# Designs tried in a protein design run: designed miniproteins, single chains, continued (4). Part 7

Each design is a single chain, and the fold is of that chain. pLDDT is the mean over its residues in the fold that is shown.

## One batch from the design tools (miniprotein)

Design m12208
Fold by ESMFold2-Fast:
Structure m12208 (fold): chain A 72 residues (1-72)
Amino acid sequence: AAERRALLDELFDKGVELLSKAVERQILKNELAKTTDPEEQARLQQKIDELNAEMDKLVAEIRETEARLAAL
């Protein structure tokens, strides 16, 4: 059962990381909504795009971990 425990711990840790990034993304979106400077808007949008890419990677890793857990 050691592998099942490790996969469950990994799934939980990745879920917490995903939630943390979702909160950071919301803060950036709120800042973007208040910003009127085009250069600052572009900078904030780039950070949001980077977070979206990181979150997509985490979602893929979570799905892979779920598939591995289901295969046990």
Scores: mean pLDDT 87

Design m12209
Fold by ESMFold2-Fast:
Structure m12209 (fold): chain A 63 residues (1-63)
Amino acid sequence: SAPLSEEEKKELKDYAYELGKKYNLPQKNVDGVFNKVINNYHKYKNIEEMKIEIERRLGFLSR
């Protein structure tokens, strides 16, 4: 698959940070999840699947 655009990366980063703030998670944890999903972008069909994975991972860390 083609690499993510800068706009797509920004959308995913903004999404991760909004969820991290909502769950009161440390920035390092949010950055870790974001970087993991971005580095594995080829595993996902679209940005919506990446957002779902970010939600799952951050939700797990909030428990």
Scores: mean pLDDT 85

Design m12210
Fold by ESMFold2-Fast:
Structure m12210 (fold): chain A 87 residues (1-87)
Amino acid sequence: NQMVQLIKTVGQSPSDVTISQIAKKLGVSQSTVTSTFKKLGYDTSKPSKDVIMQMQMTYGVMQIQAAIKGQNIDDIIKDYVAKKIAA
C-alpha cells in the first residue's frame, strides 16, 4: 500500500530527479537502481528526465510485485530480464 502511494506521488511531479533521489524514495541503494535499469536496457549514463521517470515507475512496480509475492527484488528483475530476452 505505501509503495503504491510512493509510485503515485513520484508520477505526479518530478521537476528534477536523480538516481540518488529515486534510490532514497524507494529505500534502496543507488547502485541497485543503476544496475537494475542497466539490465533492463536503459542508458543510465546520461538519462533524460523522461528516462528517470520511467526508471522510477518501473522499479516501484517491481518492488510492489516483490512485496506482494514475498520474493526478493533480484528474482523479479531476473524474471523480467529473461522475459525481455525471450521475446
Scores: mean pLDDT 59

Design m12211
Fold by ESMFold2-Fast:
Structure m12211 (fold): chain A 96 residues (1-96)
Amino acid sequence: SAAARQALAAEVQAELQKRIEELKEKGVTEEDVEEALKELEETLDELGLSEEEKKKLLEEVEEALKELDREGRSLLDKVKMLLLATASLRLRHLVE
């Protein structure tokens, strides 16, 4: 149902927000970016996406990371983008 989907999305957003706040307090490092990217790659593998779908999504993520670098965005912004991408993939899989 739409209500159940909204409730799940709210829980995922709350957990994501908590993780982001913890990273802000600790200070974000390049290692945190690498860990977030690994989590995304593991999620793609677990969801059983085709090699073509994985390649396309990883290429889109790589271009997004390069754009954040061109704009002078922080390591925190890179981690946020990667965590949001992972959360969106998980939600899409669970509701389709």
Scores: mean pLDDT 80

Design m12212
Fold by ESMFold2-Fast:
Structure m12212 (fold): chain A 71 residues (1-71)
Amino acid sequence: APLTYGKELLLQGVTPSAIASILNKLGLEKVYAEFTSGDKKRVFKNADPVAIAMEMKDLGWEKVDAKIKYP
């Protein structure tokens, strides 16, 4: 399908603020993102970067590994 995520960004040991900054610099409105912190995993589909950053902060995850896919 022509509308699939063609690019991937892998981040290790990042804060929610750093994730929000990176996504803003890339000009991304909607992303697919997987976050892991120890044995915990959270997946976001077609989500706003600001909403992702706020939820990560609310979950109390200080550092996460992130896999972000975008067009």
Scores: mean pLDDT 73

Design m12213
Fold by ESMFold2-Fast:
Structure m12213 (fold): chain A 56 residues (1-56)
Amino acid sequence: SAAAEAQRKAHLKKLSEYGEEMGRVLIEARRLASQVAKEVGPAEAEKTAREILEEA
């Protein structure tokens, strides 16, 4: 139905906008994780970034 498809497109657009905002958040999280990595090691920073990306 045209109405249902219009709603689906609106939903996808909203999710795309959230995706862009999440990208910015992930960059900041990566920066913080890199700072922690110097204390606990780079593997922890990579793991943290991966987990955040999988949730986004």
Scores: mean pLDDT 73

Design m12214
Fold by ESMFold2-Fast:
Formats: structure tokens, sequence, C-alpha cells
Structure m12214 (fold): chain A 83 residues (1-83)
């Protein structure tokens, strides 16, 4: 759907910006999360939402930074708006 494509683009931008401002480990995670989200976007909206929520949760657990928390909030919001 068009909304799913827009959500994926928004999440892609969030993860790219986080990667630019973060450690090499966070950058690798952001790149991997983006590839997973692209894959699950092809499977459907429910799988995409599950993956986005898991990626956001893992990002916060991995880093604990304010930047990661804000990125996670934006990822979850974009996924919710994907329908």
Amino acid sequence: SEKLKQALEEISKVLEELGKKSTPEHRKYAEGALESLKFYAEKGIEEFKKMAEMAAKYLVELTGTEEAKKAAERIIKAAEEAV
C-alpha cells in the first residue's frame, strides 16, 4: 500500500540519521534493521509492524541513549500510521 511505502521511507530516514550520529555498532544495527523492514514490508502490514516494534525495542535495549529512544518512538509511530 502507499501508506506502507511512506512508513518504510520515514523509518529508513530515522535509521539513517541515527546511524550517522551513533557508534559503528549502532550503524550496523540500523542497516540490518532497515533491510529486515524492507523484507517484511513485502510480506504485509502486520509482519512489518511486528518487525518495526521489535527493532525499536532492541534499539533502546542495545543503546539506552536519548537519541535511540527518540528514534524508537518515531519508528513505532510510523509503523502505526502504515495503514
Scores: mean pLDDT 74

Design m12215
Fold by ESMFold2-Fast:
Structure m12215 (fold): chain A 70 residues (1-70)
Amino acid sequence: SELMGEFTKKLQQFIDALKAGDLETAQKLLEEMKALVEKIKADPDTLPWEKLAAENALDLAQKRLELAKG
């Protein structure tokens, strides 16, 4: 899925921002990833397990950012 490719790219950018300690950029990327997951969930061309994988990856990303802020 094209949307899954876009999500994977943003997830990598998010991880890179966390490694750099750039929490502002990581927060912006997280919000973009949230919007993209909603598009993925509505996309008929994305498979059910890909939708679940994207939701799980977003949940983990949220938790990683919370830990980085503490």
Scores: mean pLDDT 88

Design m12216
Fold by ESMFold2-Fast:
Structure m12216 (fold): chain A 73 residues (1-73)
Amino acid sequence: GPEEAAEKVRRGAEEAARAAARDGASPQGVQHVLDVGLAGAERAAASKTEEEARRAAEEGQHDMVRALLRAAR
């Protein structure tokens, strides 16, 4: 459900932030990855249907990948 999708995205955000830090990203870059992931989790949690939660979680994952690539620059 939406809560489970949100928890999955939240855990992914924490893992992505740790990976960015290990790869030498700036503190600002690490924080940006975390903020992007947490925003995705919030959207998933706010979803009113399983379908909306799934889309929000997928968007959150894509946003985290983009943030990770930006942090590496």
Scores: mean pLDDT 81

Design m12217
Fold by ESMFold2-Fast:
Structure m12217 (fold): chain A 84 residues (1-84)
Amino acid sequence: KQRLTNLLIAAMLVLSTVADKVPEALEALRKAQRAVDAGDYETAIENLRKAKEILEKNKDKIDPETYKSAMGLIDDIIAELEKL
């Protein structure tokens, strides 16, 4: 639980740096966190995948290092959730 929570916080912090350009990605992460807190891991994974799609579609608006960091963190969160 702590590792998953820390990964979600890290991803939200990274996405908050681009919230002016891609606010819907941060919103998808917030929905994923609420789903995790509710034990709804399927909804959490769906929202994490939506965040990835939003980032991929807006890749040109995001610094390459920030994009790689955000995508990596989301992939790590999905991997942790798939174990549950």
Scores: mean pLDDT 84

Design m12218
Fold by ESMFold2-Fast:
Structure m12218 (fold): chain A 85 residues (1-85)
Amino acid sequence: SPSLEALEQEIRELARQILENAELYARTKDPIYLQKAQEAARRLQALVDFYLATTPPSPRAERLRRLAEEAIRRAQEIIKEAEEE
């Protein structure tokens, strides 16, 4: 459905935004990018949970879940390394 396709696109866009803001935080040390990465991660987790609750199990849904988890994990690693410098 169009709403399901829009939800999948929003999930992909949030995953991109999390990584982009984590990288910007690592480069600039500006707390605004940390805040944006954390907010995007919270929204992504909520949208993935909603997507999985409303979508039949499929390899496509599983790939989207893994994409989201990987983006959050990578962002957390980038942020942690930046904060240790």
Scores: mean pLDDT 86

Design m12219
Fold by ESMFold2-Fast:
Structure m12219 (fold): chain A 61 residues (1-61)
Amino acid sequence: SAALAAARQQMSDAAGDAPPEQQVQAIRDTARALVDAGVLSEAQGQALVDDFTAKLREQQA
């Protein structure tokens, strides 16, 4: 959906070029804010955090 695409973009923008620890925190904070605003369900927010975290983990391997 357009809302999920926008949420993913906001998480990517929030993470930016920061160190990995700060990227994970920024992604979690952005997902939480979008869930609290009603843009995402809790399940959708958690799924996006898990997806971003897994991709960051793969890039560090």
Scores: mean pLDDT 76

Design m12220
Fold by ESMFold2-Fast:
Structure m12220 (fold): chain A 96 residues (1-96)
Amino acid sequence: MKLKPASELTEQQKLNLVYQAGFEVINWARENKDYELIDLAYEATKVAIEKIKNNDPETDKIVEKMIELLRYVLEQKENNTYDPEKIKEMLEEIIK
């Protein structure tokens, strides 16, 4: 997939990617009954949305992290594996 840098995305495209990443993580966590991961994904998605809407300097970095989260979750789903530790660490870094 040809991915544009976060800086080349419109606000709506950034929001769409963040919603997509959050939705995929939440669904993956729900399928595996990981309620802690659901809560972390919800909070990180909320923080990312608020920063995008406020044009925060960290917006592009957060969007890139959300894209990396999405890629990791999709790879885990394709391989039928469940390793949430890396995802939890990345979500916690976004929330801080």
Scores: mean pLDDT 80

Design m12221
Fold by ESMFold2-Fast:
Structure m12221 (fold): chain A 57 residues (1-57)
Amino acid sequence: SAEELENSPYELSNEEIQKLIEEVDKVEAPPLGTRVPALSVLKELVEALEKKKEEAK
């Protein structure tokens, strides 16, 4: 299946996961923007990556 968004349920390496978490944490106050679908996908991705990171380590 293909997503209409630029996000996909790919399995990332521990290094990629760590980098993404750092970038997300760095953005405490996101700039003005109304990309609701993109934000929703990002939240799900971050949660999935966090679980995977804790399990795999």
Scores: mean pLDDT 55

Design m12222
Fold by ESMFold2-Fast:
Structure m12222 (fold): chain A 80 residues (1-80)
Amino acid sequence: MKEKAIEVLEKVKKEYPIVEEAAEKAIELLRQGASLEEVKKAFVEETLKLGRSSSENLEISLKAASEVSKALDEIEKEEK
């Protein structure tokens, strides 16, 4: 399931370039064996920091955080 989570983060990097660093950190955590919950939390925290720079960045950050959170939650449910 790590591969599916990495694929989601790679897609989000392409669609929302401003969250590229947050997505790369999340991918590195997955490669180090972090749980999907830990990865989701780290990505959301990093994207929210970006959103504080401008209202436009906030809207993009919320979209990216929502997409990743939903996708990782679905991957975790599929493992049950």
Scores: mean pLDDT 77

Design m12223
Fold by ESMFold2-Fast:
Structure m12223 (fold): chain A 71 residues (1-71)
Amino acid sequence: SQLEADIQRLREEVDELFEGYKKRIKEAAKTNPQLAVNIGVAGMILLALAGEFEKARELNEFTDKEVEKAK
């Protein structure tokens, strides 16, 4: 059905968003830790608004780890 196809597309878009934010955070953390934190917070808010609270938590933990590695 159209609805089922739309739900699958949204799930794929959320997964792409999550992975894209992790990549940007990792890249930013090496040169600008504050930018990495800002990207992480933005991604966490977007994921939470999408109801993806587990992914939002994972993104926050990922941001903290990548920023810690840059020290």
Scores: mean pLDDT 84

Design m12224
Fold by ESMFold2-Fast:
Parts: structure tokens; sequence; C-alpha cells
Structure m12224 (fold): chain A 68 residues (1-68)
């Protein structure tokens, strides 16, 4: 579980450099003002996790890989 989360972050960073569209979208969502405001308000870990999951779910390929 922790390993998967860490790998997802690594893939997001690496794929952003390569220009992968799905990873770019997830990164843009995380950098949005809405996400930043939640972090500033000291959003509880649960809320941060839900937002992170929502960003990842926007990538159909990522969701399919995890389900397989």
Amino acid sequence: QQQIANQSQDLANQSKSSGDPSTQLSTNLINSSQYQSLLQNGGDPQTQQILGDSALSSSQAYSDALSS
C-alpha cells in the first residue's frame, strides 16, 4: 500500500517530464488552487487522500492497471 503510493508519485514525476497526458492532468489537478487551499487549511489526511485518489482516477490507464 505505501509502496504503491510511493510508486504512483514517482511515476507522476517521471511521466510529467516525458509529457504523458494522463500524468500531466493529475499533476495539474494537484497544483490547482482548490487542492492548495485544502493543504493550507491543514486538511486532514483523509481529505488529502480522497483528493489524491480522485486525481488518479482521472487516469483510466492507471485505474485499469491497478484493477488487473
Scores: mean pLDDT 54

Design m12225
Fold by ESMFold2-Fast:
Structure m12225 (fold): chain A 87 residues (1-87)
Amino acid sequence: MKEEYEKKANEAKQRAIEALKRAGEVDPELSQQAIDEVKKASIDDLVEAMERAAQRLAQTGSPVASDAAAEIGRYARELKEAKEKAK
């Protein structure tokens, strides 16, 4: 169960970084800051780091950033559920 969570966490992390890179076409500085936070996050802190990244993107008002925020928010929710099952 814990090993499955780590795999899902790494997959969610990569998907979030890809979504943040797409948002970088609109706001490169904000997206780079969010990417750095997600990359530095431990597995235990990853859900919170992803939720913060989504929140930052949502605040830009850009449609592209809003779409990326929705994707990251979905990945964070999926990972949060996986974490609960791994307990």
Scores: mean pLDDT 80

Design m12226
Fold by ESMFold2-Fast:
Structure m12226 (fold): chain A 78 residues (1-78)
Amino acid sequence: ATLVVPSPEARIYSTKAANAVDQGKADEAIELAKKAIEIDPRMKPNALYNLSGAYKVKGETEKAEQYEAEADAIDAAL
């Protein structure tokens, strides 16, 4: 396969961020998602979805929708 795989370490942080969102730990999820992008910028779409989820948990719906739209725009770039 010619596809580039994101850093395993960055993927671990992305997974932890998703788990934190599921547990309602919004602030922790935000920090973990940002860490994933810092380690590997290729994790940006995954991290933006996690940021959207985290802000939704905080009740900041406008920020959540903005991050989701940014992630969708990256995924839609064919």
Scores: mean pLDDT 78

Design m12227
Fold by ESMFold2-Fast:
Structure m12227 (fold): chain A 74 residues (1-74)
Amino acid sequence: LSKKIEELVHELSLAFRDGSDLEEVRKILKELGLEEEDIKKILELFPKVHEGDQEARDEVGKIIQKAVDKLLKE
């Protein structure tokens, strides 16, 4: 991963762990190049991920991995 992508993924993981402000999460997702629909989906799932919902975590992880893969292929 490029340094910037690694930093953004790390910030996002800390935001999920710490139950951070949704605006901060949105900012990180936008910097990762996610589309508005994917950002909305992750923000809707954020409370469930923080509560330990494995299905929500898997869905968020899938969306983020897709975005990271796209950035790495640029």
Scores: mean pLDDT 75

Design m12228
Fold by ESMFold2-Fast:
Order: sequence, then C-alpha cells, then structure tokens
Structure m12228 (fold): chain A 81 residues (1-81)
Amino acid sequence: ALSPAELLEGLLAIWQRLASTLSPEALEEARKVFGEAYNKARAEGKSTFEATLEGVRAVLERAPEEYREAVAAALEELEAL
C-alpha cells in the first residue's frame, strides 16, 4: 500500500501528463467530470480516497479516442495504486 504522499504524487503525475495532452476545452470538461464523479461518490458515503479514485477514473474513461492508449495506461496505474 502507498502512503498518502506517494498516492497524491502518483495522482498528480497522471493528471499533469494528461493535462499536457488535452486542449483547454478538454481540460475544463475533465475538471467538470471529476467534480461530478467525486461529489456523487461522497454522497454515496465513500471515503475521500475512494471518491478521488472515482473522479480520476471518470475523467480517464471519458477521454477522446486519440488519448485512448494514454488513458488505458493511466487507468491501469490508478488501479495498481
């Protein structure tokens, strides 16, 4: 199991990598998708950790096909955390 600091570093690295490949419009949509999934998970009683994973996962799963390989790799990295 990763420490909270290592988990945060991993999540930030995945986010920064995707953000560098997204257009400004895609990045704004990604932030909206994250917030919706995070808030839904929290409303369902999930922990902050679980809600964060759900948020990042939702962003990755809804990425355009041109990012599919990067999305698949990032999702696999998240599930391995």
Scores: mean pLDDT 72

Design m12229
Fold by ESMFold2-Fast:
Structure m12229 (fold): chain A 100 residues (1-100)
Amino acid sequence: MSAEELIDKKEKESQPTHNVKLIFVDTGEVKEFKDKTFSQIFKGILEWIKEQYGKDVSDIKLEITHNGKTYVVESLSELLDLLEKLFGEYSEITLEIKKL
């Protein structure tokens, strides 16, 4: 069982929900999540990155912008750490995602 699967099982218990808007700068695509848990949104982000770029997050380098701050993400663990930080601070989040 992967670390992501363990996190998903833990978060299926009572968790706060978030509203997230993803903007893929390279493609112009927009994806919204409403009243979803961290686990649901994280899985959705991974699926959407693979759909937009044809690669898993571990195989690509991403630039993610939130509230005028830009973060470089080069691995699944870096993406997880960034999202855990943002979801700890915000209930509504807009992320601008660009492939480097």
Scores: mean pLDDT 76

Design m12230
Fold by ESMFold2-Fast:
Structure m12230 (fold): chain A 88 residues (1-88)
Amino acid sequence: QGQRLLDQGQDLNRQGNQLYQQGNYQDAISLYNRSIYLYRQSVNLGNLDALPLLSQSAQNLSQAYQNLGNDVAAQQYQQISQLYQQQY
């Protein structure tokens, strides 16, 4: 179960990265948020391999919000990324 959630999260994060590279930051943010949700559930089921992926997705959200000019959200996700890095 944890591995399946991690795999689904990775697929969504990959799709988000493609949208980000196309400059579609709003749709990328939606996919990154869904990826984070699945990674968090994977961690809750004991799959700690999702922790570095949570950090990466939070960093991607920070950059996407920065590109949209939302500095408050960008700073919040930068802090969230650092929090996930400190859990391992």
Scores: mean pLDDT 86

Design m12231
Fold by ESMFold2-Fast:
Structure m12231 (fold): chain A 115 residues (1-115)
Amino acid sequence: MSPQEAVDVVLESLKEIYELFKKHAPEKAKEAENLITQAHASFQEAVLAYQEKKPQEVIETYVKRFVDYLQRILDLAKKAGLSEEDLKKIQELIDRIREAARQLLPGVEIPEIKA
């Protein structure tokens, strides 16, 4: 996967998560949008820090923040009462995002999301 393809996977996957909230939990869509925006910002900061050859600890701080927002998105979907099918789809999208992040940040640990 090229770096650009990996960035596109993250953006498209986050957009799909937002569409699921708009369709199935519209009252939580604004809260989800805020978490998605923060996840995307933390991801961009991690990629930029990696490209600028910042210390590993700086990169890991942004990655941990990114993963925390992904966990909070999944937790919000569960709290909002999304179906098991929709929760599985969000989990699959998060797994896709984490794999894309590994391709962009080789050698950096991407923490697991708790189901």
Scores: mean pLDDT 88

Design m12232
Fold by ESMFold2-Fast:
Structure m12232 (fold): chain A 80 residues (1-80)
Amino acid sequence: SETEALAAEFASLSPEQQAAAHQHLVQLLRTAREQLAAGKLSDEQKALALRAGDAAVALFPDDEEIRALTAEIRELVAAA
């Protein structure tokens, strides 16, 4: 229900707001990947990073950068 509510809210946004959300998510995923690689995230923050990546992939399924960042985050979490 939370994921469905998020998807519905996103679909209600203007194209400009959707583009801004896309840029924000890419920046968050890049930062999460860097902090994970540096060993700076708690277990709770790692779980949040995985959920953010999954949500971003669901919202932007054709975005190769989001898919790549999410895969890298999963590998870094699994390695720790």
Scores: mean pLDDT 81

Design m12233
Fold by ESMFold2-Fast:
Structure m12233 (fold): chain A 77 residues (1-77)
Amino acid sequence: SSSDIAYAQKLIAELDELLARAKELNMPQEFIDEIEELIAELRQMVASGKIDPKRLVLLLMRYIGLSTELLLHERQQ
């Protein structure tokens, strides 16, 4: 739906911000690659116009996990 596309676009924007912060903090390349893979998958969903709502929720959950890992890394420094 159009609301699912809008939500996916918002999640891409939040992941782009997370990616910029991860690069500024010199996070491991594996962590950066994982964020870029999530962005790529979301962009493919938006481009195709075919949003899988269940897959979108799983991508959101992974974003939350990565954001938490970055916060934990910042607190250890």
Scores: mean pLDDT 87

Design m12234
Fold by ESMFold2-Fast:
Structure m12234 (fold): chain A 95 residues (1-95)
Amino acid sequence: SKGEALKEEIAKELAEHRDELEEDAEPVLKSAEELLSKEPVLREIAELWRKMVEALLNEDLDTALEHARKLAELVLKYGPESGQENAREMLELIE
């Protein structure tokens, strides 16, 4: 039920803020490209960020949420403490 509620809110945000999402996506994709050449875990995180953003731009919310879940799991395992708190909240919203 939380995943469906999140999907509905994301769809609403996309409808209201499409131009802002497209503008915000460019820095995220650029940052992901820079991380792809680094250590294996950072490369995997960067690839999931890229796939999640691309799915959002294509309005494929199910695929975006699946990549967001995997990203949150990796951040919980390998990220800084501040990132881990945000990842826990994201997983609770997706699950």
Scores: mean pLDDT 67

Design m12235
Fold by ESMFold2-Fast:
Structure m12235 (fold): chain A 67 residues (1-67)
Amino acid sequence: LKEKVYEAVEAGDIDAAIEALVEYLRSQGYPKGAEAARLALEIMRRRGEVPTKEQVDQIILAAKSID
């Protein structure tokens, strides 16, 4: 599941990255973190940005700390 997020990021596909990250976090038991991560990536999408793998890892750590 986490691999799908990285694949979407490498492809520059922010919509796929959002879906994969939200699915991953929900599957790990972090529903509040999943919604926060969605918002963060939607803000990046609006700015025409795609996160790096390192930024994805940072978002995951922050999302897990919300619950």
Scores: mean pLDDT 82

Design m12236
Fold by ESMFold2-Fast:
Structure m12236 (fold): chain A 82 residues (1-82)
Amino acid sequence: SMEELREQVERARAYAERLLAALPALIAAMTPEQLREALAKAQADKAALEEALKTAEGEEKELLEVALETAEEIVRRLSAAL
């Protein structure tokens, strides 16, 4: 149902917020080389999510959109740290 999908999206967003809250401490512990490697991996993950979204429908599409928003924010924060 749309209500169950909304609850799944809300849970995914809450999980993403917790992960993003931990990110500044992880970034602060990284060397510049580790930051560059992390950014490259984050960009690859973002590209994979964009590719998956091309064929995704329904509930999977909604959840992948939340994942992509999270991946974009991770890329932004890692880029800002360099």
Scores: mean pLDDT 83

Design m12237
Fold by ESMFold2-Fast:
Formats: C-alpha cells, structure tokens, sequence
Structure m12237 (fold): chain A 91 residues (1-91)
C-alpha cells in the first residue's frame, strides 16, 4: 500500500513538498517542487529509503499521477524530467 504525506499545499506558485511511502516494505521518496523568481518550476526528487527496484518504480509512478492531478503543466513537466532521470538510474 502506497501513502502520500503532503508537507505543503498544492496550488499556483506554492511549493509542493511530499513524502511518498510504500507501507509494505518501507521504501520512501521525498519530492519538492517550487518556482524561482522568474516563475520557472524546479523539481527535486530523492529516494530517501530504497528496499527494492520494483517498490521504487511504484513510488515514482504514484508521484507522476499525484503531480498530474495537483500541479500545472509546467510543474508536471519538471517532475516528469526528475522522475525520468531517477528511473534511468534504477535500470
């Protein structure tokens, strides 16, 4: 079972900070999304606890879906780019 804990509210120009956990094995990621002074979105995603590659990929997929539901298209693109880089490292 995957659970998300939101540390900051969703919304235009507001930072998103979220911790996503797999409660079955304890795998965890943290994501931070914000806008710089020029209004450009930046995303940072970190695997804070990794037990298995399969669990990591499930957490990344969950975060993509959460970003699609909660963020504007530019911020979604920043998240997708960060997640694509992490998926490449897990291969």
Amino acid sequence: MIEAEVDAPFGANLPLAVTVRNLDDGSELRAEVGYDADGVPHARVELTRLVSRESALELLAFLRELARAALDPAAQAAVDAALDALEAELA
Scores: mean pLDDT 74

Design m12238
Fold by ESMFold2-Fast:
Structure m12238 (fold): chain A 92 residues (1-92)
Amino acid sequence: SEAAAVAELARAVALKSGVPEEEAEEIGELVGEIVELLAKDTEEARKRAYELARELAERLLRLREAKQPPSAEEIEAARAKIDEIAEEVARA
């Protein structure tokens, strides 16, 4: 199911971004429900999807304000990029 695939992707992205597992699961569930509602192609489902999208946006803003740390993989990638730039500057 496309809704299930998108929900799992959203959960995985949230986890990689340092969001706690419980919050990431809730984000995934919200995204999946939004996708299912949009697929129904009714005015009622569209209105509910917009309400859930607003709830999702508010939740993401709260998580950003809580300053979730990046994943270890993202930290390592960032460090590697910083080292690359530093070496390039040293060669200039």
Scores: mean pLDDT 72

Design m12239
Fold by ESMFold2-Fast:
Structure m12239 (fold): chain A 64 residues (1-64)
Amino acid sequence: SPLVATLVEEVKKEYKLSDDDAENVVDTAVGVAKALGYQESDAIVKKWVKLFAEQVAVELKAKA
């Protein structure tokens, strides 16, 4: 999906995540949203992607 690819690149740039971490964050948020009946284009998906990315970045920094 072009939207998913765009979200992955935004997350990589904003939170300085690796390709694998960024893809995992976006795929997880989109998967959860779809399971709850949302579409990829819904504004809530971008908010969840941002929240997941921020949490992952904080946890990676704490382990370093």
Scores: mean pLDDT 80

Design m12240
Fold by ESMFold2-Fast:
Structure m12240 (fold): chain A 66 residues (1-66)
Amino acid sequence: SLAERARALVAANPLVAPDRRDAAVERLLALYEALARGFRVPPSEGVLDLAYLVLEYDLRYEASLA
């Protein structure tokens, strides 16, 4: 499922602390839903992968500010 893929992507990301993984999954899925709605595309792994790239960029940017 897309939710399982989202959890796997977040679990593999070293910028996400273990205790923050559930919040990061919620953030990723919210971003996925926003992108799918904006692009008017059906649910797909490609849209989730794009949402993950945006999340990865945001996480790296936030880390650079610390």
Scores: mean pLDDT 80

Design m12241
Fold by ESMFold2-Fast:
Structure m12241 (fold): chain A 87 residues (1-87)
Amino acid sequence: SLSQQIGQLVQQQAQQSSPDGTVSSGQAGRLAQQSALQLGLSDVSALSIGGRVRVQALRSSPDGTVSSRQAGQLAQQSTQRVLDLGG
């Protein structure tokens, strides 16, 4: 599915971006937005996905950092949610 593809792309990019494979909530959101745009989603949908990933990453960790795997999972879940809402 498109949500799985975005999740995989975010996980791969997060892994490449950091020596320890962790990213900030802001970086996770930016990677999700960029991945959504690359895979053909609208600017509005991509921005919504990125914002949701950022918020969920902050909720998942008090320090606001997430693993590459978690960033990918949050991106997949956020993409599915936005698509389910008609975005």
Scores: mean pLDDT 85

Design m12242
Fold by ESMFold2-Fast:
Structure m12242 (fold): chain A 97 residues (1-97)
Amino acid sequence: MENIQFEPRPLTPEAEELLQKAVEAAKNGNAIEAIRYLMDAARVLGNPTTVLAAAIALVFVKKGEDPKEALRFIARSAEQSGNTPLAEAAKAAADAV
């Protein structure tokens, strides 16, 4: 449990709010803001793998890559790291852009 930079945490109201804001930003066509909210949620939930995936996704979108594929990449990372709420929110954001 020690020596982990981000500690795994249960789903909190703060994390739920960030995940909802990510999906809403995507619905409004703001993929960069959606990715930022997913990154913040990943930090709150103690998921360093998805924080890194979101940072990579931001670089891709800023370089003109497909934001839908960037959000799917975040979802895959969250799913592989066992964070189902984060994966579901990222998939919903990808479907909304």
Scores: mean pLDDT 82

